Designed miniproteins, single chains, continued (5). Designs and how they scored, part 101

Each design is a single chain, and the fold is of that chain. pLDDT is the mean over its residues in the fold that is shown.

## One batch from the design tools (miniprotein)

Design m19503
Fold by ESMFold2-Fast:
Structure m19503 (fold): chain A 75 residues (1-75)
Amino acid sequence: SALEELLASLPPSPVTEALRPVAASLPPDVAAQLIQGLRYGLLREPSPATLALLRSLGLEVRELDGGRLATASFP
């Protein structure tokens, strides 16, 4: 998948290592949001499913701009 290919190209970090084992099983909408987060360092209007996934992996999700933006130590 595009997410798996992107993760393979990125250096090890808490977020990339947490996502590697689950990337193939993620819904397409969640995978697309994570690709944006990994490419640009920021999630815009993240879905509850994307936020729940990141939190379930033990990642600290930081909400910005009144909760309309989020990051999880993206590069």
Scores: mean pLDDT 81

Design m19504
Fold by ESMFold2-Fast:
Structure m19504 (fold): chain A 70 residues (1-70)
Amino acid sequence: FAAAARAAAAATTLEEMEAAVGKAVREDRASGGKHAEAIRALMEAMGVAHQEGVEVGRARAAAIVAEALG
């Protein structure tokens, strides 16, 4: 989960961010959904990337990763 979430925070394209968020969702689901709030926030950041650009969405994802993972 942590590596996939950090990859979303470092994404340079929408495709990279979508792949990283999708991987984080699958890994969290496989581990029992312990990061549901962080997953929801990362999906919101991906939505922001689609609406306002990947740079804005990535900055939001980085803040979420810092809060959730330290």
Scores: mean pLDDT 80

Design m19505
Fold by ESMFold2-Fast:
Structure m19505 (fold): chain A 60 residues (1-60)
Amino acid sequence: MEKIAKAAKELGEKAFENPRFARDGALAYGQAVYNSGTKEEAEQAHREALRRAEEKIRAA
């Protein structure tokens, strides 16, 4: 799960450049982590990635 949480954090950073990509990616593997392991850390990173992507989309 630590690897997935790290990937979620990296995806969140990509939201600064490509909000469409970041949102779709964050949703996909965030749900995978939700179903298969450690939730707290991965959920936190997942939510941050989604929040950033949505903020960028709304700002556009």
Scores: mean pLDDT 58

Design m19506
Fold by ESMFold2-Fast:
Structure m19506 (fold): chain A 72 residues (1-72)
Amino acid sequence: SDLLAVVYANLGDLYFKLQKYDEALKAYEEALKLTTSDALREEIVLKLRLMQKEVKDPALKEQIKQILAKYS
């Protein structure tokens, strides 16, 4: 359901603003798995690119890179 995908994307945005990057990534990944919308996918991909620049954890940076490679 794209409604559920939108909810996860919004949850990802909230965690990203709170600098809870692990929770943000998990929420965005769930949104990407659930969505059938190219527009929502591109929007989440843009947010993941922004998050990639902010995160300090090298393992988390690698996870973001792998997701970006798969969806962009």
Scores: mean pLDDT 87

Design m19507
Fold by ESMFold2-Fast:
Structure m19507 (fold): chain A 68 residues (1-68)
Amino acid sequence: SALLAAAQAAYRAGDYEKAVEYAEAVLATSTDREHLQAAAGLLGLAYKKLGQEEKAKEYFALATALTP
């Protein structure tokens, strides 16, 4: 997914707000379970970097629920 690749690139660049924006777009538009799981995990990591510990926990829980 181009959106997932953009979210991952933003996260690696330290642009955690952009990583959140792109990863949320993946959650809103993707029907691919692996892409949804990856986006949820990335949202957890990005929110942790932003100091949003409760949001990070919520998205890590979502990523776990999406794991086979």
Scores: mean pLDDT 85

Design m19508
Fold by ESMFold2-Fast:
Structure m19508 (fold): chain A 90 residues (1-90)
Amino acid sequence: LTEEEKKKRKEAIKLVDDAIDAIKKAKKEKDPNFEALVDSMEKVLKIFEKNYGEFTEAIEYVKKAVEYLKKKDLDGAIKYLEEAKKILEE
């Protein structure tokens, strides 16, 4: 891996970690704002598709996380984001 590829992978991992933390924080709320979570996660997905398009498997897991948030399944969303992180950490 080049230094540029290593940096790009670290940046992608940070985006996933930040998303996982946001959803875990929302789980502690009595009435989570699911619309805001979906909007934020769709923005993360767009960043992945634009800047990290080579990580196709990670992108598919991020897409699944968005789908689970739309179903109000915070645990499912976290699970798929953790799978995306594992792929990026290979």
Scores: mean pLDDT 83

Design m19509
Fold by ESMFold2-Fast:
Structure m19509 (fold): chain A 66 residues (1-66)
Amino acid sequence: MEEEKEKAREIMKLLKELADSGKLPTNITTPEEFLDAVYKMLSDKLGVTKEEIERLLKLYAEEQEK
C-alpha cells in the first residue's frame, strides 16, 4: 500500500514533467482520447500496464480526498 502510494506520486511527477516540457499529446479532440493516450505513454515509459497506471492514479486521487 505505501509502496503503491509512492509509485503513484512518481507517476504524477512524470506526468507533470511531461506537461511542463510540452510532451503530452495536444492534438486530441476529446478528454477520453487524451486520457487514453496519456495512460499509454506512461505505460510505455514505466514498463507497466495501462490498467496499473489507472489504478495507481486512482490511489493518488483517493489520498488527496478527505
Scores: mean pLDDT 71

Design m19510
Fold by ESMFold2-Fast:
Structure m19510 (fold): chain A 100 residues (1-100)
Amino acid sequence: SELEGLFYRNLGERLYKQGDYREAAILFIRSAKLFEESGSPDSRIGESYRNAGLSFFKSGDFEKASVLFQRSSDYFNRSGDTNLSNQSQQKSDKAKELAK
């Protein structure tokens, strides 16, 4: 449900602020999947995947970060958020280089 998606997003944000980046990433992924299942706007799904990507990037999981930033970029592109799509694509590319 969308309400469960919001719950996990808020919990992920709290963990991110505490520096628990890996755990935050997992919760943001869970949030994104719940938003997908509930038919939430592509921009909301994109934001959750972006936050998951940022969280894995902060934890040094660059391969996972690149995948999630790419997913975020795709959702923002679908919603017409070209600037956010481009930003997520650039973060995906940077994470791919760091994962080598």
Scores: mean pLDDT 91

Design m19511
Fold by ESMFold2-Fast:
Structure m19511 (fold): chain A 72 residues (1-72)
Amino acid sequence: VASTRLLLSNLPADTDLEALEALLRKSIPGVRLERLSPTQALLTAPDRRSLALAAGLLRMHFQGRVEARELP
Protein backbone atom coordinates (compact mmCIF):
# COMPACT_ATOMS: atom_id res chain seq x y z
CA VAL A 1 0.00 0.00 0.00
CA ALA A 2 1.36 3.43 -0.95
CA SER A 3 2.21 5.77 1.93
CA THR A 4 -0.29 8.62 2.34
CA ARG A 5 1.05 10.26 5.53
CA LEU A 6 3.80 12.74 6.38
CA LEU A 7 5.17 13.53 9.82
CA LEU A 8 5.89 17.27 9.98
CA SER A 9 8.59 18.39 12.46
CA ASN A 10 10.07 21.77 13.48
CA LEU A 11 6.74 23.58 12.97
CA PRO A 12 6.63 27.05 14.54
CA ALA A 13 4.62 26.60 17.77
CA ASP A 14 2.21 29.38 16.70
CA THR A 15 1.39 27.70 13.34
CA ASP A 16 -2.34 27.93 12.58
CA LEU A 17 -3.00 24.38 11.39
CA GLU A 18 -6.53 25.20 10.18
CA ALA A 19 -5.19 28.03 7.98
CA LEU A 20 -2.35 25.80 6.71
CA GLU A 21 -4.81 22.96 5.95
CA ALA A 22 -7.06 25.43 4.07
CA LEU A 23 -4.04 26.64 2.04
CA LEU A 24 -3.06 23.05 1.15
CA ARG A 25 -6.67 22.10 0.31
CA LYS A 26 -6.71 24.72 -2.47
CA SER A 27 -4.35 22.35 -4.36
CA ILE A 28 -5.16 19.04 -2.59
CA PRO A 29 -8.87 18.80 -1.63
CA GLY A 30 -8.46 15.64 0.52
CA VAL A 31 -5.55 16.77 2.72
CA ARG A 32 -5.90 16.67 6.52
CA LEU A 33 -3.65 18.11 9.24
CA GLU A 34 -3.61 16.98 12.89
CA ARG A 35 -1.42 18.56 15.59
CA LEU A 36 0.61 15.98 17.52
CA SER A 37 2.68 18.43 19.62
CA PRO A 38 3.46 22.19 19.58
CA THR A 39 6.11 21.55 16.88
CA GLN A 40 4.79 18.39 15.14
CA ALA A 41 1.78 17.57 12.97
CA LEU A 42 0.52 14.61 10.95
CA LEU A 43 -0.46 15.28 7.33
CA THR A 44 -2.76 12.76 5.61
CA ALA A 45 -3.29 12.91 1.84
CA PRO A 46 -5.73 10.87 -0.33
CA ASP A 47 -2.93 9.41 -2.50
CA ARG A 48 0.85 9.39 -3.00
CA ARG A 49 0.79 12.06 -5.75
CA SER A 50 -1.07 14.40 -3.37
CA LEU A 51 1.46 13.57 -0.63
CA ALA A 52 4.34 14.64 -2.91
CA LEU A 53 2.50 17.87 -3.79
CA ALA A 54 1.89 18.59 -0.08
CA ALA A 55 5.59 18.07 0.71
CA GLY A 56 6.55 20.51 -2.07
CA LEU A 57 4.04 23.15 -0.93
CA LEU A 58 5.25 22.87 2.68
CA ARG A 59 8.90 23.26 1.57
CA MET A 60 7.98 26.48 -0.27
CA HIS A 61 5.70 27.84 2.48
CA PHE A 62 8.24 27.31 5.29
CA GLN A 63 11.35 27.89 3.11
CA GLY A 64 12.77 24.49 4.12
CA ARG A 65 12.47 25.14 7.89
CA VAL A 66 9.92 22.36 8.44
CA GLU A 67 10.96 18.70 8.07
CA ALA A 68 8.51 16.34 6.32
CA ARG A 69 9.07 12.58 6.68
CA GLU A 70 7.01 9.98 4.83
CA LEU A 71 5.53 7.39 7.20
CA PRO A 72 5.56 3.68 6.23
Scores: mean pLDDT 80

Design m19512
Fold by ESMFold2-Fast:
Structure m19512 (fold): chain A 100 residues (1-100)
Amino acid sequence: MMSLEELIKKAVEAILNEDFEEAEKYLQELVNLLLKEGVPQEELDEFALTLRKVLTAMKNKKYDEAIEILKEAEKRVSGRIKEALEAVRKAVEELKKKKE
């Protein structure tokens, strides 16, 4: 079973490779791990919804929209979820830079 850090790393790597199906898989495994660690379901549901919106925006090459969604979500969360959102945002920013 992968650690939280390894799941974030794998999701970031998938995003940078534009493998959004793999990214979705690792991010879902991350949500499941956080649920097992006792993070409230309401926070996880909001996190999962944010990730779905971000992946949809990236699939449509709307990188600025994805970055804005992540920045707004980061303001509302703390701890492990905030760390995961920040890592995903940095990956999206790097991907956008490569496509400019």
Scores: mean pLDDT 82

Design m19513
Fold by ESMFold2-Fast:
Structure m19513 (fold): chain A 100 residues (1-100)
Amino acid sequence: SVLDEAKALLDEAVERILEAERAGDLETARQILEEFTRRLVTLMGQLSPEELEEFLAYLEEKLAELIAQLTNPELVAMLRGMLAMLRETVASLIARREAR
């Protein structure tokens, strides 16, 4: 399912970001975050309102765990910003679907 694909993509992104930070490669971590965020937004556009709510709960849990493991404050700030943007995107997508 698209929901399972979105969850799997998020899990892959988390692992790759942690690996990049451990390697000291902040630029690679940023590129991974930007690429996976774009791909997640595309998949989220295909989810129902119920699937979007389930995905948002999964996203918030996984990103909270990731943030707790990160040591680079710039990367933490970027992740907090991306989480805020993704939360707004989910709310917008749900509102548009409920208005139809």
Scores: mean pLDDT 83

Design m19514
Fold by ESMFold2-Fast:
Parts: C-alpha cells; sequence; structure tokens
Structure m19514 (fold): chain A 99 residues (1-99)
C-alpha cells in the first residue's frame, strides 16, 4: 500500500512539473485554499503542526494526527484512508511550497 501511494505521488509530481507557470499558480492557489479551510476547521496551531509533519514527510505523525481528528469528530476511519490522507496532505504542502 505505501509503495503504491509513493509511486502515485511521484507520478503526480512529474505531471505537475510539466504544467505551465499559470497552471502551477492555479494549483498552488487551490492548495492554499485547502489549508485555509483546514485552519477554519482545526485551528491554526493544529494546521501548523500538520504542515511541519508534511514538510518532514513524517507519514506516521500525519497518521496519528488524522486518527486524533477522526476521534474528536466521532468518525471511524479505515487505516487505508488515513494513509491516503497523509499523502494527500504531503502533496498539498509540496504544491504550496513549489509555487
Amino acid sequence: MREELEKKREELLERIEKLSEEEKERLAERAKKILEELRKLLGEEKVEEIVELARNEDIEGLEEIYREIAKELGVEVEERLILSGAYVIILTVEIVEEA
């Protein structure tokens, strides 16, 4: 599962690199909006923690935060969805930082 998600991440990053400057800017704007919505839902401190974990590619740390959020919201989440969520957050942060 992890190897498949890492391969998909690499494929997506390769596709992003082939985008025009304008398309990259639009993608970065969308990624920034995702982080803004997360700040509204989770608070600034929690999102700063998530962003730092994503920068460090700390998949295990991201999975732990995802589990905490799911428990606080009273939602049961499958491990596969937690892992996928961690990689989506990593990609979102990478897109924002690459501009």
Scores: mean pLDDT 77

Design m19515
Fold by ESMFold2-Fast:
Structure m19515 (fold): chain A 78 residues (1-78)
Amino acid sequence: KYKALEIFSKVVRDHYEELLARAREATGDPALARQAVSRAFDEAYKKLLENPDMTYEEAKKFLEEAFDRAVAEAVARA
């Protein structure tokens, strides 16, 4: 369980600024960008809790998928 939290912490540390910048470019709105990134990380965190044996690479791949969904939802509501 705690290894999943360590992986999540590393994924957040490594990718938060990159994803926030990408979300800002995609949405054109800093508030929507922050919401999309927050939603993506929340979804990734839940996935890691359900699958504590996930590797860093698996967590990153899932985060990218969650991010794409969150950005698409934010853009659709704008």
Scores: mean pLDDT 81

Design m19516
Fold by ESMFold2-Fast:
Structure m19516 (fold): chain A 55 residues (1-55)
Amino acid sequence: SEKEKKLQRIEEIISGSQQSLIAMFQWLGILTDEKIQQLQKQAEKAIEDARKKIA
């Protein structure tokens, strides 16, 4: 639908903005890309494990 196309464009913009913020935090020494990826993967795995354990 028309909204699906708009959502895709918005997601692209948001993704670009997120990458810019991550780069800024890395430059400031607050966070590292490696640390961010590690935390993200841990969160995703926890969600997946929860789904598998649904009783």
Scores: mean pLDDT 67

Design m19517
Fold by ESMFold2-Fast:
Structure m19517 (fold): chain A 81 residues (1-81)
Amino acid sequence: MSEKEKRLKELKERLRFALLLRYSLEGKPKEVAEEIMKKIKSEEEAKKELERAEREIRELVREMLTRGIDAAIERNKKLKE
């Protein structure tokens, strides 16, 4: 493969795993990630989509942490009060 094709392949592999994680956090099937991957034709598109996926993962993890802490606090109140 050309150097450009190698970079695109590596970037697509990273993007695929990022998308799988992103949609798994919402309980969505892997097919959603696969549909997005089919639309990626260039390094620029892959980089943009990867940035978006990584940002959305950070936001979802932050929300999950907040909800997890709130749920733990609420559960502790019900058990002790």
Scores: mean pLDDT 78

Design m19518
Fold by ESMFold2-Fast:
Structure m19518 (fold): chain A 59 residues (1-59)
Amino acid sequence: SAAAEEVQRRAVALMLREGLSAAEALRRIGKELGLDLPPADTPEGIREMALRVAEALER
């Protein structure tokens, strides 16, 4: 979806500019959208975080 692509672009930009991990970037974006995401270090957990951020971005 367009929202998922936007989340990916924003997360990658934060990772490159600020040296954040994928999970850290997603948590920061999620916090800006009013989400409290649990820490995740697995690919499955990171994918779930990205989906929740994409859902919030569509609001």
Scores: mean pLDDT 80

Design m19519
Fold by ESMFold2-Fast:
Structure m19519 (fold): chain A 74 residues (1-74)
Amino acid sequence: SGRKVTVVGITTNASDEKIKEAIELAKKKEEEEGREAIVVGSPGDEEETKKVAEEVAEELKTEKGFEEVEVELV
């Protein structure tokens, strides 16, 4: 099967608790599901963060040859 990745989007002004949750989610995806994971921070609100995470996801699909890419927001 093809390479799999999870893009975890978080705002750069997020609380320490949310930053910790994003890191924990990334580790869980790698350890339990065998997926690669990347955490992407962006300034602004949840909608801007989703847009940035989706742009990174598309780049991973086109540039790195990932067959399965998912986006999760924290």
Scores: mean pLDDT 80

Design m19520
Fold by ESMFold2-Fast:
Structure m19520 (fold): chain A 60 residues (1-60)
Amino acid sequence: AAAEIAEALGLSPASARNLAAASVAAGTPQGARTIAEVGGHDAGASEEQVERAAAALVAA
């Protein structure tokens, strides 16, 4: 999960771990997607990168 997020969004491993932890805390697939969207947009990621990260978070 964290490594997949780092690759998809171009984030550091620490930032990817923080997003993964936040998605778990959200407790829902929709919450995980929202966290990936916000984090990805803040990092300047494309919509395709955000979708890949959201899918990885939901699958974890």
Scores: mean pLDDT 67

Design m19521
Fold by ESMFold2-Fast:
Structure m19521 (fold): chain A 67 residues (1-67)
Amino acid sequence: SEEKLEKAREEALKVADEAIARTGGNPSDADIAEAVRKVSEIAKKYGLTEEQRNELIAEAVERLRAG
């Protein structure tokens, strides 16, 4: 449902924001990989489709790299 996707997105963006704060905006490849794993777990928890999962991962990684 739309509500599940919105909650998953909120949690995924918090993962990115926490990683930005922890790394001072300089994430390593390992930090990005960890964020991808955490967002994948969030998507699985909310029962999202593969397409929705990939979109959340892309959005979180883009936010993390831009910070």
Scores: mean pLDDT 85

Design m19522
Fold by ESMFold2-Fast:
Structure m19522 (fold): chain A 66 residues (1-66)
Amino acid sequence: TLSTYISSLQNAITTTFRRNGITYGITYNASTNTVTVINLETGELIATYSSASQAEQTFNITLPQL
């Protein structure tokens, strides 16, 4: 479940979401002000965005506390 993923990856993943049957993890780097999206099923880096708004628009999500 997503709760299990969050618990296991709490130190690395800011939040998770599911889209089209795939579970994605989001990490926020406050030092660089960047958002990274990872496919949690494969470990593949999908994209890095220079703003939260770009990630939100691309995945149709609202990021908490960015």
Scores: mean pLDDT 66

Design m19523
Fold by ESMFold2-Fast:
Structure m19523 (fold): chain A 68 residues (1-68)
Amino acid sequence: SAAETEAFLAAARTLQRLASMTPQQLIAYLRRVAEEIERDPSVSEEEKARLREQIDAAIAAAEAELAA
């Protein structure tokens, strides 16, 4: 659908921006996103847990890149 295509293009643009970030900028961005998700009452506890797991994994990967 048009809405699915729009969502995909928005996600692709976000990925391009994330790919252009330094590991330090990416870590700062992801920590901020995690805090925003935790504060959002419209997000279910199951979805918060899933998103937090993905964000923590991404932060760990960026921290590993900084250590290399």
Scores: mean pLDDT 78

Design m19524
Fold by ESMFold2-Fast:
Structure m19524 (fold): chain A 70 residues (1-70)
Amino acid sequence: SMEELVREIEELMKQLPPDVQEKVRQLLDLLVSRRDEQGLWAIKELVQWGLETGDVDSLKSSLDRMGQLM
């Protein structure tokens, strides 16, 4: 469900630096307002990947790109 997916993303993003958390929060709010479950799933994958690799710079770039497409 969208609600469960948002909850999972909110839990994962707590492990990110504050500036990255803010970027994720902004995208979550937009995707939820649009009921874009595919976009939420993509955000979850990006956050998990960033946490797994520690590549925060690439995560930031990917989030910025996603924001531009919205």
Scores: mean pLDDT 84

Design m19525
Fold by ESMFold2-Fast:
Structure m19525 (fold): chain A 69 residues (1-69)
Amino acid sequence: SAAARARARALVDELRAAVEAGDLDAAQHKILELYLAGAISREVAERAGRLAREGRGDEAAQLILDSIA
């Protein structure tokens, strides 16, 4: 739905900000929220988590957005 997509985009923006701030706990919580909401698969969540830990927040965000397009 459009509302679910809007919420996922907001969580992705928060994920990017958390990675830029070095707040990896917040970044992981945003990925977990997306996964538990059913917005992303476990595979996407695991890949996004790895990118976030590497400081690659923009790539993690893009991976998530591409998976929900």
Scores: mean pLDDT 86

Design m19526
Fold by ESMFold2-Fast:
Structure m19526 (fold): chain A 73 residues (1-73)
Amino acid sequence: MTLSSDYSIPLTSEQLSDLAKEMGAGEVKYGDKGENVKKLQEKLVEMGVSIEIDGVADENLRNGVNYLLQQLS
């Protein structure tokens, strides 16, 4: 996976959900709270992303996913 210079827009809830499923965290959508969000955040941290594990699928999670995609380029 490569990060394009045009990747400035946040992932949609659908794209976030697909990513979370691929990482084995289950269903996650923006605005969600709970265990699936924490699992996704934990996997991001394991992959070297510096985010807080707060169980909230908000702007912090969006920024962490964007950073992960950049690391995979």
Scores: mean pLDDT 72

Design m19527
Fold by ESMFold2-Fast:
Structure m19527 (fold): chain A 82 residues (1-82)
Amino acid sequence: LEEAEKLRQKILDDIKANPEETAKLMRENADIAEKSKDPLVQKRAKRIREAAEALENGDFEKAEEILKPVIDQWALLEVLTK
């Protein structure tokens, strides 16, 4: 649990260090994913776009909330599968 939280903090720290570049890459990836014929990929693209927009506005709290389920799940899986 503490290890997963530290990993989450590292991810957020990296995003905060390069918010504009991260937002730009996320928006570009979301645009590409939205063109996919897979509805699950399109749904993910919409979430990524919202997070990118929040980062562009400097709203790290909103971006974290949008990305939290994905980041938390990934961090927990990484710790549990170690």
Scores: mean pLDDT 71

Design m19528
Fold by ESMFold2-Fast:
Structure m19528 (fold): chain A 71 residues (1-71)
Amino acid sequence: TLDEEQRRARRELGERVAEVLLRLGLIDEEEAEELVDAVERGDVDTLVRIQDRVRARGAERFDEALGMHPR
């Protein structure tokens, strides 16, 4: 069905996002699997938790990129 195709498309998107985040060192393999599964299922609560963690780690890496020392 269209809903199943949308879920599959979301999983594919989640896989691409997870690959980028893994390459940047912002998540580990376990978190990547959790992210992909949450995107496919539409599990907003899990996605928010992962996003919060990624955002915190991203802020540290952003500070490093700007020549600021991580704290």
Scores: mean pLDDT 76

Design m19529
Fold by ESMFold2-Fast:
Structure m19529 (fold): chain A 64 residues (1-64)
Amino acid sequence: MTPEEEAAYQRGVDLANEGDAALARGDFKTAAELYEQAAEHFKPFPNFAASLKRKADEARRLAE
């Protein structure tokens, strides 16, 4: 991996962990926003990006 890909991966992981914490406390809107941000940082890793977009969609549904 390039250093840029490694940095993006680390930021994505941090944001995904923040999203998981928000989800655990029932803050579904914040969880969806954090998962969307994590997906942007996982652009070099399309499978991870797709997984986080799916998590964001589910959290958004729970917020309704």
Scores: mean pLDDT 81

Design m19530
Fold by ESMFold2-Fast:
Structure m19530 (fold): chain A 91 residues (1-91)
Amino acid sequence: SAEETRRRTAELNSLTLLEIIRETKDKKLAEEVLNELKNSEATNEEITKELIEHLEKLLKGEELEEEVIERARRAYEEHKAREAEAEKLRA
C-alpha cells in the first residue's frame, strides 16, 4: 500500500541519516536535524520520535543500542548501493 511504502521510505531515510551522523560524529548536523524534527508537524509520528531519541543520545555522547546500530548500518549500506548504481548509470 501507499502508506506502507511511505512508512518504509521514512524509516530507511531516518536510519540512513542516523548512521551518517553516528559515523561522522557531526554534532552540528545532529543538532540541526534535532531542532528541525522538534519543530515538525510530525513530532507525534513514531519514526520521528525514535529518531529524536537516538539523536539526543548521540549528542549526549551515549552509544546507541546494538540493534539500532545494526538497523542503521543496513539502511546506510542500502543507500550507498543505490547511489553507486545511480552513478554507474550516469557514467
Scores: mean pLDDT 77

Design m19531
Fold by ESMFold2-Fast:
Structure m19531 (fold): chain A 77 residues (1-77)
Amino acid sequence: SNEEKAKQLNKQALQALQNGDYQTALQLATQAISLADPDSEEYVQGLALKGQAYAKLGDFKKARELHKKALEIAKKL
């Protein structure tokens, strides 16, 4: 299913972040977001991981916007 694919992509994005592969983490998290239901925990996880990747790459504005969006959606779950 798309949700299982999003979950696997989020796990790979987290692994990429832990390994310092921030561009790979950004790409994987972006793919997970595209597959996940917007009202799902995987969508929230994808936004949070994408935000972390942007912060590590120095794009703090995009990181803040993504973390804010993730928090607002998580409050509704």
Scores: mean pLDDT 89

Design m19532
Fold by ESMFold2-Fast:
Structure m19532 (fold): chain A 62 residues (1-62)
Amino acid sequence: GAAVNRLSPEKREALLRRMEELIDRVGIHGITDEDLRAVARELGVSPRAVSDALREIAREFY
């Protein structure tokens, strides 16, 4: 999505890696809106960017 593509390459990679780790732990359907907000706060990115990253991973691998 547009929001994740607006991040620096380093921040985008960190976000995608963090989301992949979350998916590995709880499964893609186990991720809550609260989890997405927590990742957004931790990495200093918008919740939109986190949701975009989750959708990108879901489309690619799930």
Scores: mean pLDDT 77

Design m19533
Fold by ESMFold2-Fast:
Structure m19533 (fold): chain A 104 residues (1-104)
Amino acid sequence: ATGIAMVLVRAPPERLKDAAAGAAVGALEAGAEEVTVVTPNGEMFTARTPEEAREGVAKLNATGSEATVIVVAPADLARKAAEAAKEGALRAGADSAEYVVMVF
């Protein structure tokens, strides 16, 4: 069974890339198979390792104060990965990180 979490990360523009990287890395370290980061201007990348997540975020020209991090994990790990994404975002300077989890 597969779980999908959508994590909405909000941060000041100067911290948004760090916050998105923190969310993506946190999810992957907690057992997510894949994370996709989407910015309001339509930029996106997909990562399967913490290193890919950091490199992907570094290449974004992201503008604004929010990013969506889509986490794909085994169903039994989906909530743990979403929680780790939230913690990672907040530690990296996010003002908030809210998530919803769907299990299939």
Scores: mean pLDDT 86

Design m19534
Fold by ESMFold2-Fast:
Structure m19534 (fold): chain A 103 residues (1-103)
Amino acid sequence: SALEAQLRAALDRLGARDPNFDESLRDEVLALALEIAELAGWSKSAMALVAVASFLVQNGIALEEVDEEIREILEGRLKRLYHQGVISEEELEEALEILELLS
């Protein structure tokens, strides 16, 4: 699908820019990003979706486990990606909105 292609391109961008991205988890991140996109109604960018999904997968956090405490921890990590130039300010804001939707 066009969406899957956009998410794969966003994963390529994340892997190229974030040296801490675990490429072995790529398929799991893609699958979770697709689930988050369904919940978010595709109003969020592909990069925001994969950024949130990558942190959840890398930390073994299921969508139903995202509470206020986990959200605050992931917000700090997403802000780090922004400061490192991995994601834009708009992508950061969209990623934070996705975390609010999940918690």
Scores: mean pLDDT 81

Design m19535
Fold by ESMFold2-Fast:
Structure m19535 (fold): chain A 80 residues (1-80)
Amino acid sequence: AGIEVLEKLKEVVRRFGRESGREEVAERVVALLDRAIAALRAGDVAAAQAHYRAAAELLARELSEEELRALDAMVREAGE
């Protein structure tokens, strides 16, 4: 469940980056999500949570409130 959700989130983040001209930020976030997935595969939930939190903090720092709302809408759409 957790790994599948993070893999789907990577796809959505990359799509957002392409559509919004934010590919550099998207790839940095995807790298952190890849670390979270690797940690989950190793059974290290604490490391996975830390990497996921770092990804969320990066998005909050680099994206505007409008861009964050657009990404949130895309994530919700993909979760259906």
Scores: mean pLDDT 86

Design m19536
Fold by ESMFold2-Fast:
Structure m19536 (fold): chain A 97 residues (1-97)
Amino acid sequence: MLPELDIEKLEKARKAAEEAKRAAEEGDLEKAIEALREAARYAEEAGDGGSMILAVVAIVLAKKLEEQGKKEEAAELLKETAERLVERLTKRIEELK
């Protein structure tokens, strides 16, 4: 009962998540958020709603933390979420090969 997953789109989502992690480590929150949006879009197109939801929730929470002046907490959240997305997407890609 798993939906048909698009491996090429999952690989694109993983690359976007890896870029989000790098941007968050560099303190570029805007770039990290944009990369996570790209990861969410590819995950949705691939049929992985769980990875899409994880990315979207992190974006919303990180923006709220920035509005509160908690930029370091926002960066840590984006970095941790990007790492979890890379691990999750890698596992799903391996399960489909």
Scores: mean pLDDT 83

Design m19537
Fold by ESMFold2-Fast:
Parts: C-alpha cells; sequence; structure tokens
Structure m19537 (fold): chain A 80 residues (1-80)
C-alpha cells in the first residue's frame, strides 16, 4: 500500500538523519511528499494515514536540528 511505502520512506529518512546525510534526508522527504499526495488521491483516510507518518518524520527532523524551513518547503509540496 502507499502507506507502507510512506513508512519505508520514513525509516529511510530516520537513517539519513542518524548518519548526518542531509542530501539523503531531503530525498526521503521529497519521496514522502510524493507518496502523501498519491495517498490523498486514493482516499481522504489513506491521505490522513500518510500525513501522520509525515508528521512523525517532521518531529524527528526538528528534534535532530533540521531547520523549520526544510519541513515547511515539504509541506508546500504536499499541498500542491
Amino acid sequence: SLVEEVERAHQEALAALAAGDMDAFRKSLDRIAELVRKAQEVSPEEGRRAMRIFAETARAALAAGVPQDVITDTQVKIDE
């Protein structure tokens, strides 16, 4: 399912944060944004599940010191 793919991208984002690999982290965020948008096209419920995983990824990123602007830019991509 798309939610399972978002969960996988979430784990890849956490691994990139732990490694200090900001380029890999940004690629994982872009993938999460793409998958969230696709989930929203399937159903509002699947979109909400995908958005919860994005929110968890955002919390982990902010806790790791990622600038708020990176998260905001990703949110803008989801909202398009």
Scores: mean pLDDT 86

Design m19538
Fold by ESMFold2-Fast:
Structure m19538 (fold): chain A 96 residues (1-96)
Amino acid sequence: KRELHVKRMEGDIKIIEEYLESKTDMPEEIKKILEEIKKLYKETKEYLRKGDIEKAVEKMKEVKEKIIELSRMLGASDEDIERGEEILDKEIEEVK
């Protein structure tokens, strides 16, 4: 349900904010990607609240791209990335 997706995004934003505050020594490149993911989640949440599903899906695809990029930077395997991509694709499809 859309309300559940909004709540999940709010939780994800909070986790990212807490992580950024607790990890002051993180590389600037990783910090930048996390800030971009947080911004995209906030935009997705607003589109979902407005009922603009097409724009919400577009923003969720951008979140997926940034999460994959971050995962590669953190040393995730191709297998882990593929699994994560399947999960994200399912989440995007469930919003429609």
Scores: mean pLDDT 77

